# Designed miniproteins, single chains, part 49

Each design is a single chain, and the fold is of that chain. pLDDT is the mean over its residues in the fold that is shown.

## One batch from the design tools (miniprotein)

Design m1682
Fold by ESMFold2-Fast:
Structure m1682 (fold): chain A 85 residues (1-85)
Amino acid sequence: MKEAEQLNEETMEEIKKLIEEAKKDPSKTRELLKKVYDIMVKTAREIVNKYSSPEEQKEADAILAELDAKLDAQIDKLEADLKKS
């Protein structure tokens, strides 16, 4: 339980640092969004690894991999659409 709370706090601290970097350089907004997503996925996987059985971990890994691929494709599509306009 305490480990999950620590991971959440660490994740929030990392996100805050990235937001401060983006405030200094707004051109990095797209890069910031991708980094935030990567941190969130990493934290979710660590929590699943801590609290789930090996079978549940395999299912969670498969679901997270599918979500990761779908979100990455959506971000790429949004970036392509912005370049066209």
Scores: mean pLDDT 67

Design m1683
Fold by ESMFold2-Fast:
Order: sequence, then C-alpha cells, then structure tokens
Structure m1683 (fold): chain A 60 residues (1-60)
Amino acid sequence: MPALKAARLLASLTPEQLEKATVEDIAREVGVSKEELEEAFKKYLGATPEELLDRLRAQH
C-alpha cells in the first residue's frame, strides 16, 4: 500500500508541490521510512520513488 499511496499522492500534487516533493517527504506523508517506501515501489511499481521523481523533474 505505501507505494500506491505515494503514487496517488504524486498524481494529486500541484506543480509547486511536485517540484518540492522529495522521497523523504513522501515517505513521511504515507507513514513509512524512506527505505520501506523504496522497497514497496520496487515490489508494486517496478521502480524506485527516486527514479520516478527524477523522471518527472527531468521531463518537466
């Protein structure tokens, strides 16, 4: 669930919030550690939260 919560959180963010979003902030918001969030992302999304944030920022 943490990966899905984080992914939905990212999808609901405004451009300002997305620019300020960090893996630590997202993990804190969904109530898990950064390491646990990364493992959940790999298990359920096939990517790390850092990779998704990097792609979002690099493409925009």
Scores: mean pLDDT 75

Design m1684
Fold by ESMFold2-Fast:
Structure m1684 (fold): chain A 58 residues (1-58)
Amino acid sequence: GSAEDAIAKLEQQLLSASEEQKVSLYLALGSAYKALNRPDLALEASRKAAEIEERLAQ
């Protein structure tokens, strides 16, 4: 599918995802935004994944 289709699927998965699953989903979302030439949103998604990883590492 297109990057837009990927974003839609990832957003649906985020609604019911665990914190551990959200890390993978935000990383995938970042890649999809990068493919759409939206680097600011890609950085936000990557940062969100990193924040969740820090919480899970406790």
Scores: mean pLDDT 83

Design m1685
Fold by ESMFold2-Fast:
Structure m1685 (fold): chain A 107 residues (1-107)
Amino acid sequence: MKKSLVTVTVRLRVDGDAEGAARTARLLAERLRREAEELGAEVVAVHTAAAEGRALATVVAEVPEERAQEVAEALAARAPELAREAAREAGVELLSVDVTVTVTPAV
């Protein structure tokens, strides 16, 4: 069966310290993972990084090649809302959201 990897990277600017940024990244990664799983994707990796004023969440999900574009588009569309929800739960102000989605053949 041919499969693809969908990689979603969300980069955030937040008005907050490193701990607030780290909480936002973790909450966003968990929300993105759940959305990918609800779309029928198998989450194979989750990465987070944070510094003062900056947060990053990356989720890598494996999907059938035929569904890769659909899953990528759905995750890209949902990511800004999930970022807003994560920032609100973390108690930080969200200043900007940048979403990058890449589809690659699974190796």
Scores: mean pLDDT 87

Design m1686
Fold by ESMFold2-Fast:
Structure m1686 (fold): chain A 59 residues (1-59)
Amino acid sequence: ALTDAVVARLRERGLSDAALERVRSLGADDQRAIDLRLRLGASREELEAWIETLARNQA
């Protein structure tokens, strides 16, 4: 599934378990946006900051 594939790639990049759980709660479009940034070479710090921003916008 998309979620499991994205989470696996983010884990390989060294993201925290907390960040990975936030990704699982996001909608498919947000997960695709994160996956795209990962493939374009975004750093771990950039990806974690972006995930936190997307999670806050859901609240």
Scores: mean pLDDT 81

Design m1687
Fold by ESMFold2-Fast:
Order: structure tokens, then sequence, then C-alpha cells
Structure m1687 (fold): chain A 71 residues (1-71)
């Protein structure tokens, strides 16, 4: 189920991204592939009508920051 608070959502997202990065490193997946996956998730969240506007903004900003850190 989706988290109730923006803080809880961002904490879950950070854990998810860290797990993706560890899995990518373990399986020799390029950082470019991880960035593409994050950009895809960002687009899905932007287009999701069930996510609150506040949570969309928080998630998108967090993903954007992580993508910039990986570039």
Amino acid sequence: PPPKSTEELLAGLEKYINLMLEEAKRNNISIESVIKALEWVKKEIEEDPTTSEENKKAVIEFIDKKIKELK
C-alpha cells in the first residue's frame, strides 16, 4: 500500500533507489540504465492520477536530485 506521509514515501523511495544501485553494481548494469529506469518512474508518477500533487512533487524532486547525483 502507498505510504501515508510524504516523509515515509521519500524514505521508501531512497531505500528503493539504493537497492537498485546495489543490484546494478552486482549485475554489471550501467548507471545509464539506472538513470533511464528512474526517468521512467518519474514519468509514471507525473501521469498517475491516484498520487497526491504534494507527493508527486516530492517524489519527482527526489528522483531528479538522484539522477543529477548519478550523472
Scores: mean pLDDT 77

Design m1688
Fold by ESMFold2-Fast:
Structure m1688 (fold): chain A 82 residues (1-82)
Amino acid sequence: SRKEKLKEEMEKLLERIAEGDESAILAWKAFAEHLLENLDLYSEEEKEELIEIAERAREIAREVGDEELAALLDKLLEALRK
């Protein structure tokens, strides 16, 4: 499905963020903003999967020192958890 493919793409980008790939960081910022605007389109099961991916992304963002991405992911996680 489209949402399953989105999750796969988000996970693939995590490795590239850890390598310091600026394009992957920008893509994840765009994904986080898109998710924040479209949370109502996701089921509870899909949101649980997104929480796991977002938690991993937040940890990597902190390791890389991208404060903007980390802050966006904090907002996303709060929204995903209600």
Scores: mean pLDDT 82

Design m1689
Fold by ESMFold2-Fast:
Structure m1689 (fold): chain A 72 residues (1-72)
Amino acid sequence: SALEQQIQALETKIAILQTIRDGTQYMIDRLKATKPNDAVAQAQVATDEKGIRLLDEKIKELRKQLEQLKSS
């Protein structure tokens, strides 16, 4: 059905964004562990953490849309 296709598309998009988010978090954690006193690495971490916050908000929006489709 059209609803099943919409649900599958949203689930796929959420999975892709979650993978990107998790990969970015892994890189942040690695930079913090390997270069804790490096100013350039600290600036990169701050930028990437801001990116994760925006990505988390987008994932939250998509999950809310998915829940609404499944609950209707």
Scores: mean pLDDT 90

Design m1690
Fold by ESMFold2-Fast:
Structure m1690 (fold): chain A 61 residues (1-61)
Amino acid sequence: AMSIGELNDRLASLEEKYKAASPEKQAEADRLMGQMLIMNRLGASEEEIEKLLKKLEEIMA
């Protein structure tokens, strides 16, 4: 399972990439980030959150 520290590090890296991203990528990232945060607060599994995080990383690459 992903640690909270690992998740936080990945999110911090994504935030830096987000700032440099195109408006189109930012809009897509915003949608996925919103979904991920809601799922996390509702107690979704770490694996579901990690899948969304991976998609977000792909968009920002």
Scores: mean pLDDT 76

Design m1691
Fold by ESMFold2-Fast:
Structure m1691 (fold): chain A 75 residues (1-75)
Amino acid sequence: MVQHSVGGSGEDGKGTLNFTLTADDRDYVLQVRENIINGLKASGDKIVSENTTLTYDPETGTYTLKTTIDFERLK
């Protein structure tokens, strides 16, 4: 049921969005994720599943967010 990036691929009415965000501000990274999810919902898309991993690197002081979102278009 999981496929591939929306920027290049999606099945009829379904898609999978993979993205990686890196920043020195945890709240910023989480806010960008929320904006993406809210954008999908505002477009009429249904969020089917979400898997998010947040990693902090103390040597660089950066947060890396890896997210996979499965969604379905309802229109």
Scores: mean pLDDT 72

Design m1692
Fold by ESMFold2-Fast:
Structure m1692 (fold): chain A 83 residues (1-83)
Amino acid sequence: SDMAEALEIALEILRMERSPEYDPARIAALRSQLSPETLAEAERAVLLMSRHATSEDEVKLAELEAHSPRFAAFVKEAMAAEE
């Protein structure tokens, strides 16, 4: 899924931006792999995943599980890690 790939890239960017070894060239290279619109949507989705699930998030997660079990597992793990 294009969205699953976009989310992996957005997560890598987020991890790098939080790193004390921040590398703007590497971040720019990662950003260039996606359209600006897809990147913005993926970054927004990553930020929403850090919040507690709502009924709408549960529906979205179920749809993602149908198309990408790996991505759905990742979202569940990220949500479970946030106490």
Scores: mean pLDDT 63

Design m1693
Fold by ESMFold2-Fast:
Structure m1693 (fold): chain A 75 residues (1-75)
Amino acid sequence: SEGEEILEKAKKLLEEAKKEFQTLPAQYYLQAIGLLLRMIGLQLDLERAVKEGNIKEAKKLLKEMEEILKELKSL
């Protein structure tokens, strides 16, 4: 289903963010922790949106996760 595809994409984005965090110098940890916590919150909101059948909102949340990952990679 479209919801299942969105959930899998969100999981992959969070795993990629965790991997990026593991490679960061210690000096960036405080900035990166905030971004990771926001990613986790967005994934939870996205899972709720999919469960409620709100695919439009789930897609919006997925794009927000992509933007945060981009910010994390720019550190």
Scores: mean pLDDT 87

Design m1694
Fold by ESMFold2-Fast:
Structure m1694 (fold): chain A 87 residues (1-87)
Amino acid sequence: SWEAELEAELARLEAELLALLARPDAPAVIRETWERLQPYLATASLPERVVLLAGLLSEYYRLTGDEALAREYEERAKAVLEAALAR
């Protein structure tokens, strides 16, 4: 189902983000944003959680100079948002 696909994607996005945040060179603004998002993530819908994490990964890659990955995650966040609005 779409929900099962989003749950699997959310798990992958969270694992990637946590691995990046464990790096000593991780931008402080990303860690601060992740902490500020915790209350919202606790009450957000599954598509909203995927959009928020993909958006944060996009910002991480933009700040660290990986413009291609930044664009890929931004496009994925937009695709999930559009799919959620269509259902």
Scores: mean pLDDT 85

Design m1695
Fold by ESMFold2-Fast:
Structure m1695 (fold): chain A 97 residues (1-97)
Amino acid sequence: PVSEAHLRQGLDSTVLRVTGLPASTTEKEVYDFASKFGTVSQVVLVRDAAGQSLGEAYVVALSPEDAAAMLAALNNSTFKGNPLTASWAGALPPLPR
């Protein structure tokens, strides 16, 4: 989804897209790591048709303030030696749940 900062409200202002995760990364590992920088409500790993991680995750913060802090921290962090890129996601993708 395309989002503009002033149009993002509620969930959209709390959802981050994180890339650069190792394929071995689990939702719990992303949750634990992001929780160092703010309160995490939910983590969703992007997986392929075989259930393998694509190295991408969506992190839902409890508040927009937590999301902004996590965005700044994750963008300048490494996870298991891999540099991370974080951006505003707008919304969560469809999930095979």
Scores: mean pLDDT 71

Design m1696
Fold by ESMFold2-Fast:
Structure m1696 (fold): chain A 88 residues (1-88)
Amino acid sequence: SFVDSLTEESILVDLRVLLKAPPILREWFFRNISDEYLKKLLELALKNPEIAEILRQIVDSLHKKVRDEFLERAKKLLSDEDFEKIFG
């Protein structure tokens, strides 16, 4: 599975590319990722503070509607404590 191949190192590379990408490409990415991919990304963010920091920076850069939709998806996949740990 592609999701099973995701590592902290590979995600950091991808997130750094997204951070420098045009807003339209960042929003396209977050709208089109699967729940399986999102869950794995969130698990890696809980494990690695650098992933959490870069993910927060990218999410904060999204237009309100896309950001709100992403955060609601994340809330469904995380406990309240884990959500606050990444995005609080």
Scores: mean pLDDT 84

Design m1697
Fold by ESMFold2-Fast:
Structure m1697 (fold): chain A 74 residues (1-74)
Amino acid sequence: MIPSLEEILKIIDEAIERIRRGDFEGAMRLADEAGRQIALAIKNGALSDEQLKQIQREAERLIEEGRRGAEKLA
């Protein structure tokens, strides 16, 4: 089944929450899953330009949260 915007965003939000809880392994697995679903959705033309921009914004949040989490543990 082609992944929806809502499904992709939910996975990204869960990954961010796992980073905040210190579950970096779980966050990495969810980030990888989100990446696979984004690639599949793009390949199938399932996302509009605006939806892709929304995913980009949430992915940027995930990257920033991961960087901040890593800095706190260093």
Scores: mean pLDDT 80

Design m1698
Fold by ESMFold2-Fast:
Structure m1698 (fold): chain A 60 residues (1-60)
Amino acid sequence: MQSVVKEFETPEEAKEFIKKVPEGASIGITNADGTTYTASTPEEALKIEVKPPVKIAVTL
């Protein structure tokens, strides 16, 4: 399994990255305020509020 972590300064860049995540990957979102979320699909992840700078971790 391969894990990728990227940091984004805008919500728009973060959402564009999430849209490109393949099916079956786990998506972790860590906002600047310290809140952390986990999604099993890109659609679920796109419903989460992102507060930049945000870290997005993808586990394949």
Scores: mean pLDDT 80

Design m1699
Fold by ESMFold2-Fast:
Structure m1699 (fold): chain A 96 residues (1-96)
Amino acid sequence: HMELSEEVIQEDLEAFRRNLPAYRRDIEEARKAIESGDPEKIRQALSRLVALLIDTEFGLYVAEKLGDEETSAELRRLQAEVREVIDAANKALEKL
């Protein structure tokens, strides 16, 4: 049941590896938005984090399909951190 060739999947995996530093930056910027107490910045950060969860879900699928345990482990840690920051953002907005 192959919807994508291994060549295409490999290119996608390389793109996710290159984007890992940018994903970590997005998480850090979201934490700063929460610390700022600005509802607009927190809402914008939430939108970015939700998009990041969707993107990393596909990245995790690709990494697991190719047996890349290192990238899979990093993406799972990243997703866990994103979920924690989303929860923190929602709690911050609830108090405002």
Scores: mean pLDDT 80

Design m1700
Fold by ESMFold2-Fast:
Structure m1700 (fold): chain A 82 residues (1-82)
Amino acid sequence: SKDELVEEAVELLKENRAAEAAGILAKLADTPLSDEQLERLREAAKESKQPVASLILIGLDLIEAGSFATARRVFEEAARAK
């Protein structure tokens, strides 16, 4: 499910595995994340050693996967986490 993919990505972010988290989120393909799901990703990124860089990496990987709506929302979270 969408929530299971978000949970997997959250755990990967807490382990500083942002590229793998991005790959999991790319599986959502055109399905946008909810505000609650984005907040969970932002909180997990804050616990990482590189919170803003982790969110930027996720956004860039989502663009490459064609998930533009989700990428835009992730970049907005990166801007807020500054």
Scores: mean pLDDT 73

Design m1701
Fold by ESMFold2-Fast:
Structure m1701 (fold): chain A 82 residues (1-82)
Amino acid sequence: MYVLTATLEVPSKEAAERVADRIRELAEKYGAEVTVSITETDDGALVGVRIVAPTKEQAEEIARELAADPDVTRLRYEIREL
């Protein structure tokens, strides 16, 4: 099993909620476990994500989808084997 931990910067709380919903849908599609948190900032929001995927390939595919999200202005992530 592999853990994807990510922090996504988004321009608004509304964008963060859309991104969080898309992340949950993506995790469900790949059969992955997900935890999402949203922290509001003065100029937008941060979306914190922890996803447990069965394979490294699925974790990497999820990371790629997060990077492709149009509401994400900045992405930091790491993938670690459990």
Scores: mean pLDDT 85

Design m1702
Fold by ESMFold2-Fast:
Structure m1702 (fold): chain A 79 residues (1-79)
Amino acid sequence: LDKIKAEAAALAEKYGELHPRVLELALEAAALEMEELAKKYGWEEVEKLTEEAIEEYRESNPLEAELLEKALEEAKKRL
């Protein structure tokens, strides 16, 4: 997970945050992090906290909100 996040950050710095590979890695990292948290704290708690974060980011950072929403759906499918 941390390695994927580091790779995404390095690519974003070099090619821009909207590069398809950067967005792909960011979504994968978020989904994996949600899966790990769900194993530790339970899926219901992770879903609630993620939905709260999505609402918070919707006003300040809509792109981050959409990324979290997509990552949450991917994590649910991988359950």
Scores: mean pLDDT 73

Design m1703
Fold by ESMFold2-Fast:
Structure m1703 (fold): chain A 88 residues (1-88)
Amino acid sequence: GPPRLYEVTLTVDAADKDALKAAARAAAQAVHDLGLAHSVSVDFATKKITVRLEAPDEAAARAAAEAMVAAIEAKGIKVTGVSVREVE
C-alpha cells in the first residue's frame, strides 16, 4: 500500500542549544540512512525533536525511532522520552 505518515517525538537531556541541534542532526541522519522521506523540527524550550516520516507500516516507524534514539545516544546525549504516532 502507499506509505503512511508517522510523527516521532524525542525528548532529550541536552545541556544547551548546540547539543539539541547535534541530537536533531543525528536523528535526521539516522532516518536518511534508512531511506525514509522525513522532516525535522526542534523546540528548544521543551527540548523536543519532532520527526515526521513516511514509512510502510508502524513497525518500520518504530524501527526508525529506535535508530534515532541510538544515533542520539551515540553522541553522548540522553533520550528521556520517545513517542510514535500515525498522522492522518
Scores: mean pLDDT 87

Design m1704
Fold by ESMFold2-Fast:
Structure m1704 (fold): chain A 80 residues (1-80)
Amino acid sequence: SKVDEFIKEIEQLLKDPSLSVAEIRKRIEELAKKYGIPKTLADSLVFEVGLKLDLPIDEIVEIAGVPREMVERARAARKG
């Protein structure tokens, strides 16, 4: 599916240590347009992938545009 391809590509971007947060955000926006993924869904998928990859809370907040408290609560839930 287009959603599965988008998830695979954002996972690769989030794993790339050479990319800045700004560059990652730009590339995710371009991929969302390419696959026809709405912004709200794209942000949600970035949040889920960021949690899966155990990215720093600040990085997930900046890239996915979600509240810090939401990231902290989701991390706590995954540890149980």
Scores: mean pLDDT 82

Design m1705
Fold by ESMFold2-Fast:
Structure m1705 (fold): chain A 80 residues (1-80)
Amino acid sequence: MMTVGEVEARYDEQTARILEAARAGASPEELAALVDEFIKEFDKIEVEALEAGDYEVAQLAITYRMQYIGLRREFERRAA
């Protein structure tokens, strides 16, 4: 079972990857696709945390997933 610290570390790693891709000149479409994979990852973490009764990890996963959904929409708008 992931700890809160492990979930936070994963979010930090994913955020760093988005920033690195953007700095490397990734298109808005490529950035949206990258963020979509991270949304799927946190959806999985949420489900597993809820099944384990870890509501703190589940709440954190929901929060990060919501942030990524907003970011994906922004990249999709920039692609259009």
Scores: mean pLDDT 86

Design m1706
Fold by ESMFold2-Fast:
Structure m1706 (fold): chain A 101 residues (1-101)
Amino acid sequence: SGIEEGIKLIEEGLKLAEKSGDPLAVRVIRIALDTLKEAKKLVDEGKLDEAKFELEIARGMVLIVLGVLKRTNGNPEAIEALELAIRGLDLAIAEIERLKA
């Protein structure tokens, strides 16, 4: 459920980024979505540590872009889109940690 909800949040973020017209936000959110879909496959294969590591890397990339947009007074919809992507990644990471416990 946490992984599925994470995918939905990142898909919502992608739609908002596309509406914003910010190409960097669109690109990094697409990377986050593709990474989460691949991480879901890794989870299904029992590769929980690898899945978490890939999601943490994607989260770092999204945070870097979010920091740039906030510093440069970027489009508010692009900023909201990146924050939705971070929330989606955080839900997936939390689910993986729950599966490890």
Scores: mean pLDDT 90

Design m1707
Fold by ESMFold2-Fast:
Structure m1707 (fold): chain A 88 residues (1-88)
Amino acid sequence: SMEERRLKLLLGASIGIAEIGVWVARKTKDPEFAKKTIERLKKIGEEILEEAKKLGVSEEFIKELQEELKKAIEEMEKRKEELEKEVK
């Protein structure tokens, strides 16, 4: 549906912005900025999922968004942990 396409684009854009934030954190050696960026993504991701539920999109689509968000967060957490080790 059009709503599903918009939600997927919104989540993808939010993930992309967060990935840039983590990249900036790595370049500036700022693990605290990486942490705050990931926390903001978790919050906006949860808000997007709640809006998807309110819009009545399919359970399968909600699971797809959840998995995409989870995978992105796990990858960013790994990058943050690598950075934390580098700045000790």
Scores: mean pLDDT 88

Design m1708
Fold by ESMFold2-Fast:
Structure m1708 (fold): chain A 65 residues (1-65)
Amino acid sequence: MSVEQLVAQHDSGALRDELEALLARLEAGEPLASLRPQLVAAGIVADNNEEAIARLRRRLAAIDL
């Protein structure tokens, strides 16, 4: 089994942890510009802080399914 397949098995958990960390940082008032590369890497595209928070919350809700 490849490292990529192992990551995929726990991808929902690892992705959830990453998205929760990004959400916490945005809600704490960290600038969107400092988080944009990590948000884009996680598949979150947003033009402002409020949009990024909304998209992160939606993505997290989808992972729980």
Scores: mean pLDDT 72

Design m1709
Fold by ESMFold2-Fast:
Structure m1709 (fold): chain A 88 residues (1-88)
Amino acid sequence: SVEGVEVDEETLEKMEELVKEVEDELKKAQEYIKANPEEARKLLEEARESIKSNEPAEMYRAMAEMFKKMGFEKLAETLEKIAELLEE
């Protein structure tokens, strides 16, 4: 279909709940990136180089590794869970 495979409502609700649980840590991560742009850029480049395909799940896993290296373990765990949901 031209519309592609949309994520079902149940998966979207699970993703929204996961994001909501880490909203405070996500805000802290955004402030960290703003305060440390060169380090954030380096970690993002390393994450991008680790991606072997353009599949959304692999992109979320690469972001999880990046945020884990920044010290945001809960955000990283949430991104890994989102990657798993996208593979289902």
Scores: mean pLDDT 74

Design m1710
Fold by ESMFold2-Fast:
Structure m1710 (fold): chain A 96 residues (1-96)
Amino acid sequence: SGITFRQNGDLQGAINSYEQRIRQNPDNWQTYHMLGNVLSQVDPQRSVDYYDRSISLNPNNYQSWYNRSISLDRLGRYDDSDRYRQQGDYLRQTSS
């Protein structure tokens, strides 16, 4: 989790690892999602950008929509946050 990386001080190592994975497989939405998670508290703007890429690759992953809304809350972008949370709720209800 983001909290664990922050507490251990290995945040930059995690970022570097996920950026390397993006270079190897740029279409893996999970890598962008994880990088968004790692950055959410320390750089919420970069976190939003990575969640956007994750969502563009897999728009049905409701967790990316929810986690993006949390990063938007940290940026004070409350109206955008509410919209992304609502989409996450919709996708969760319609998941198989």
Scores: mean pLDDT 83

Design m1711
Fold by ESMFold2-Fast:
Structure m1711 (fold): chain A 93 residues (1-93)
Amino acid sequence: ILEEIEKQPPMSLEEYRKRVSSSKYFEEALLALHQGKFEEAIELAKKDPFSSALVLAEAYKKLGKKEEAKKILEALLRKVPENETAKTLLEEL
């Protein structure tokens, strides 16, 4: 997961949003997250961890795995430093 995020090139917030919106696994993981199916959300998000990084972090946070959530958010912010949602989630940990 973390390695898949870290190997991505840096990109703008707009480029990241476009990538996320085209990710089938992001949509499936987000639906599972909204249904309280945190383990299922993580397994779906692992199939596209960069696009699904925010879903992964929120699901890990809900399961009490705050350190894993922090690592994912920090990795995402290294690639997409303008992502305000990631900054907010990191502050909530």
Scores: mean pLDDT 84

Design m1712
Fold by ESMFold2-Fast:
Structure m1712 (fold): chain A 85 residues (1-85)
Amino acid sequence: SAQREAARAVTEEAIRAAGVDAAAVAGETLDLLKGKISESEASEDARRLARAVERAMLRYITTNPDADVAVVREAVLEVLEELAR
């Protein structure tokens, strides 16, 4: 689906920008993005990936203003959850 393609592209851009082992920190990054933990509780790599995801999402929404932000965000979280397995 278009949402899955968008989520994959956003996630891949974020991983490249962060330069971290995404599989190793994906679970912690999910907890940060869902507000389950604070930045002070998270590793530096998880914080970098979370910030990179938010930046990639912002760029995507800016270039695709008609996109359903909530749907794309949930799809990105699903991609990160798959990486954490």
Scores: mean pLDDT 84

Design m1713
Fold by ESMFold2-Fast:
Structure m1713 (fold): chain A 100 residues (1-100)
Amino acid sequence: SPLALAERAIARLRAEGARILAATTDPAEQAVVAEFTARVVAILRDFAAGRLSLEEALARLQALLAEAHRRITDPAVQRALDDMTVWAMNELGRIARLQR
């Protein structure tokens, strides 16, 4: 089901966010990673609940990634957030195809 796929995606995103957070050494950047992860999860939940269109969800993910890039200086953390965002965008597309 689309909801089951969304819940599995959210669980994986939380686990990945925790991994990135553990690898982040700057406390200010840790706060950015934690907030980014929470907001990505919220976007997937709102999308799965029908509160956001696919286009709105993708636009919000791109905006969040751009904001995080301005606040994070560690290139390894930036790349990890890029990879997480690409994965989340792909999962939104999969959920969208199953919803209707």
Scores: mean pLDDT 88

Design m1714
Fold by ESMFold2-Fast:
Structure m1714 (fold): chain A 97 residues (1-97)
Amino acid sequence: MSKAISDGFLAAIELARLKREGKLDTLSEEEKKKIEEDIERGNRAFLLISASFEARHGRNEEAEKLMKQGNFNISIEELEKVENEEGIDRLYKKHLE
């Protein structure tokens, strides 16, 4: 699984924990930016996997919307060729690294 998705998910959980504990305002500007960047990277990786799923089910309009949201320039045909988790990992390395 993509490290970007797992890092983003953990960052979102940590942000929610800090909000519940009333500690969000104790974070440094640098720590806040890192959390935001990790969440954004994770969201972008999740949009990529979601777009591949939509394309493989013939929902090209939805796949294109997800690509636009994640600022990707990937063809529907390339998204449709993802057959398994290995294919998804190759897309992450190609487009997110």
Scores: mean pLDDT 76

Design m1715
Fold by ESMFold2-Fast:
Structure m1715 (fold): chain A 55 residues (1-55)
Amino acid sequence: SPADRKLAARIEILEGTRDSLLRMFEWLGALTEEKRKKLEERMREAIEQVREEIE
């Protein structure tokens, strides 16, 4: 649907924001590289879950 296409585009913007946020946490020394990768994967899964819900 048109709403699904709009939401998909916004999710892609959110994914870019996620990457910036993860870099900020790394820069602050709040995360090890190992934990950063796990957090990135969990955030990716959450965004994909939202994307799939609109199917």
Scores: mean pLDDT 71

Design m1716
Fold by ESMFold2-Fast:
Structure m1716 (fold): chain A 98 residues (1-98)
Amino acid sequence: MRPITGEEGAALYRPNPELLALLRRTLGTDDEVFTLGTILNALGKYAIDEGLFDPEDPSVVDVSDSELGRLLGVDRFDTRDVAGLAARILAQSERIEE
């Protein structure tokens, strides 16, 4: 399957209300639907803004005491595991059918 962002057309997702609120605050937007790429970028910005990167391994984000950890149901995630993070986001979102 080709990459899901860029040339294939933007598949849009409606986050659940808690994830939507986090994305709106992080991006400074009032949008209700986002591409998966925009959501991933917003979560990266959130991790930077909240200081969630592990100081011993910057590829690891410790979310155990964060709103994001509660939303994703994890204590930590590896930023190199984009597929695993995407799967967790999709579990918290509804694909907009067009």
Scores: mean pLDDT 74

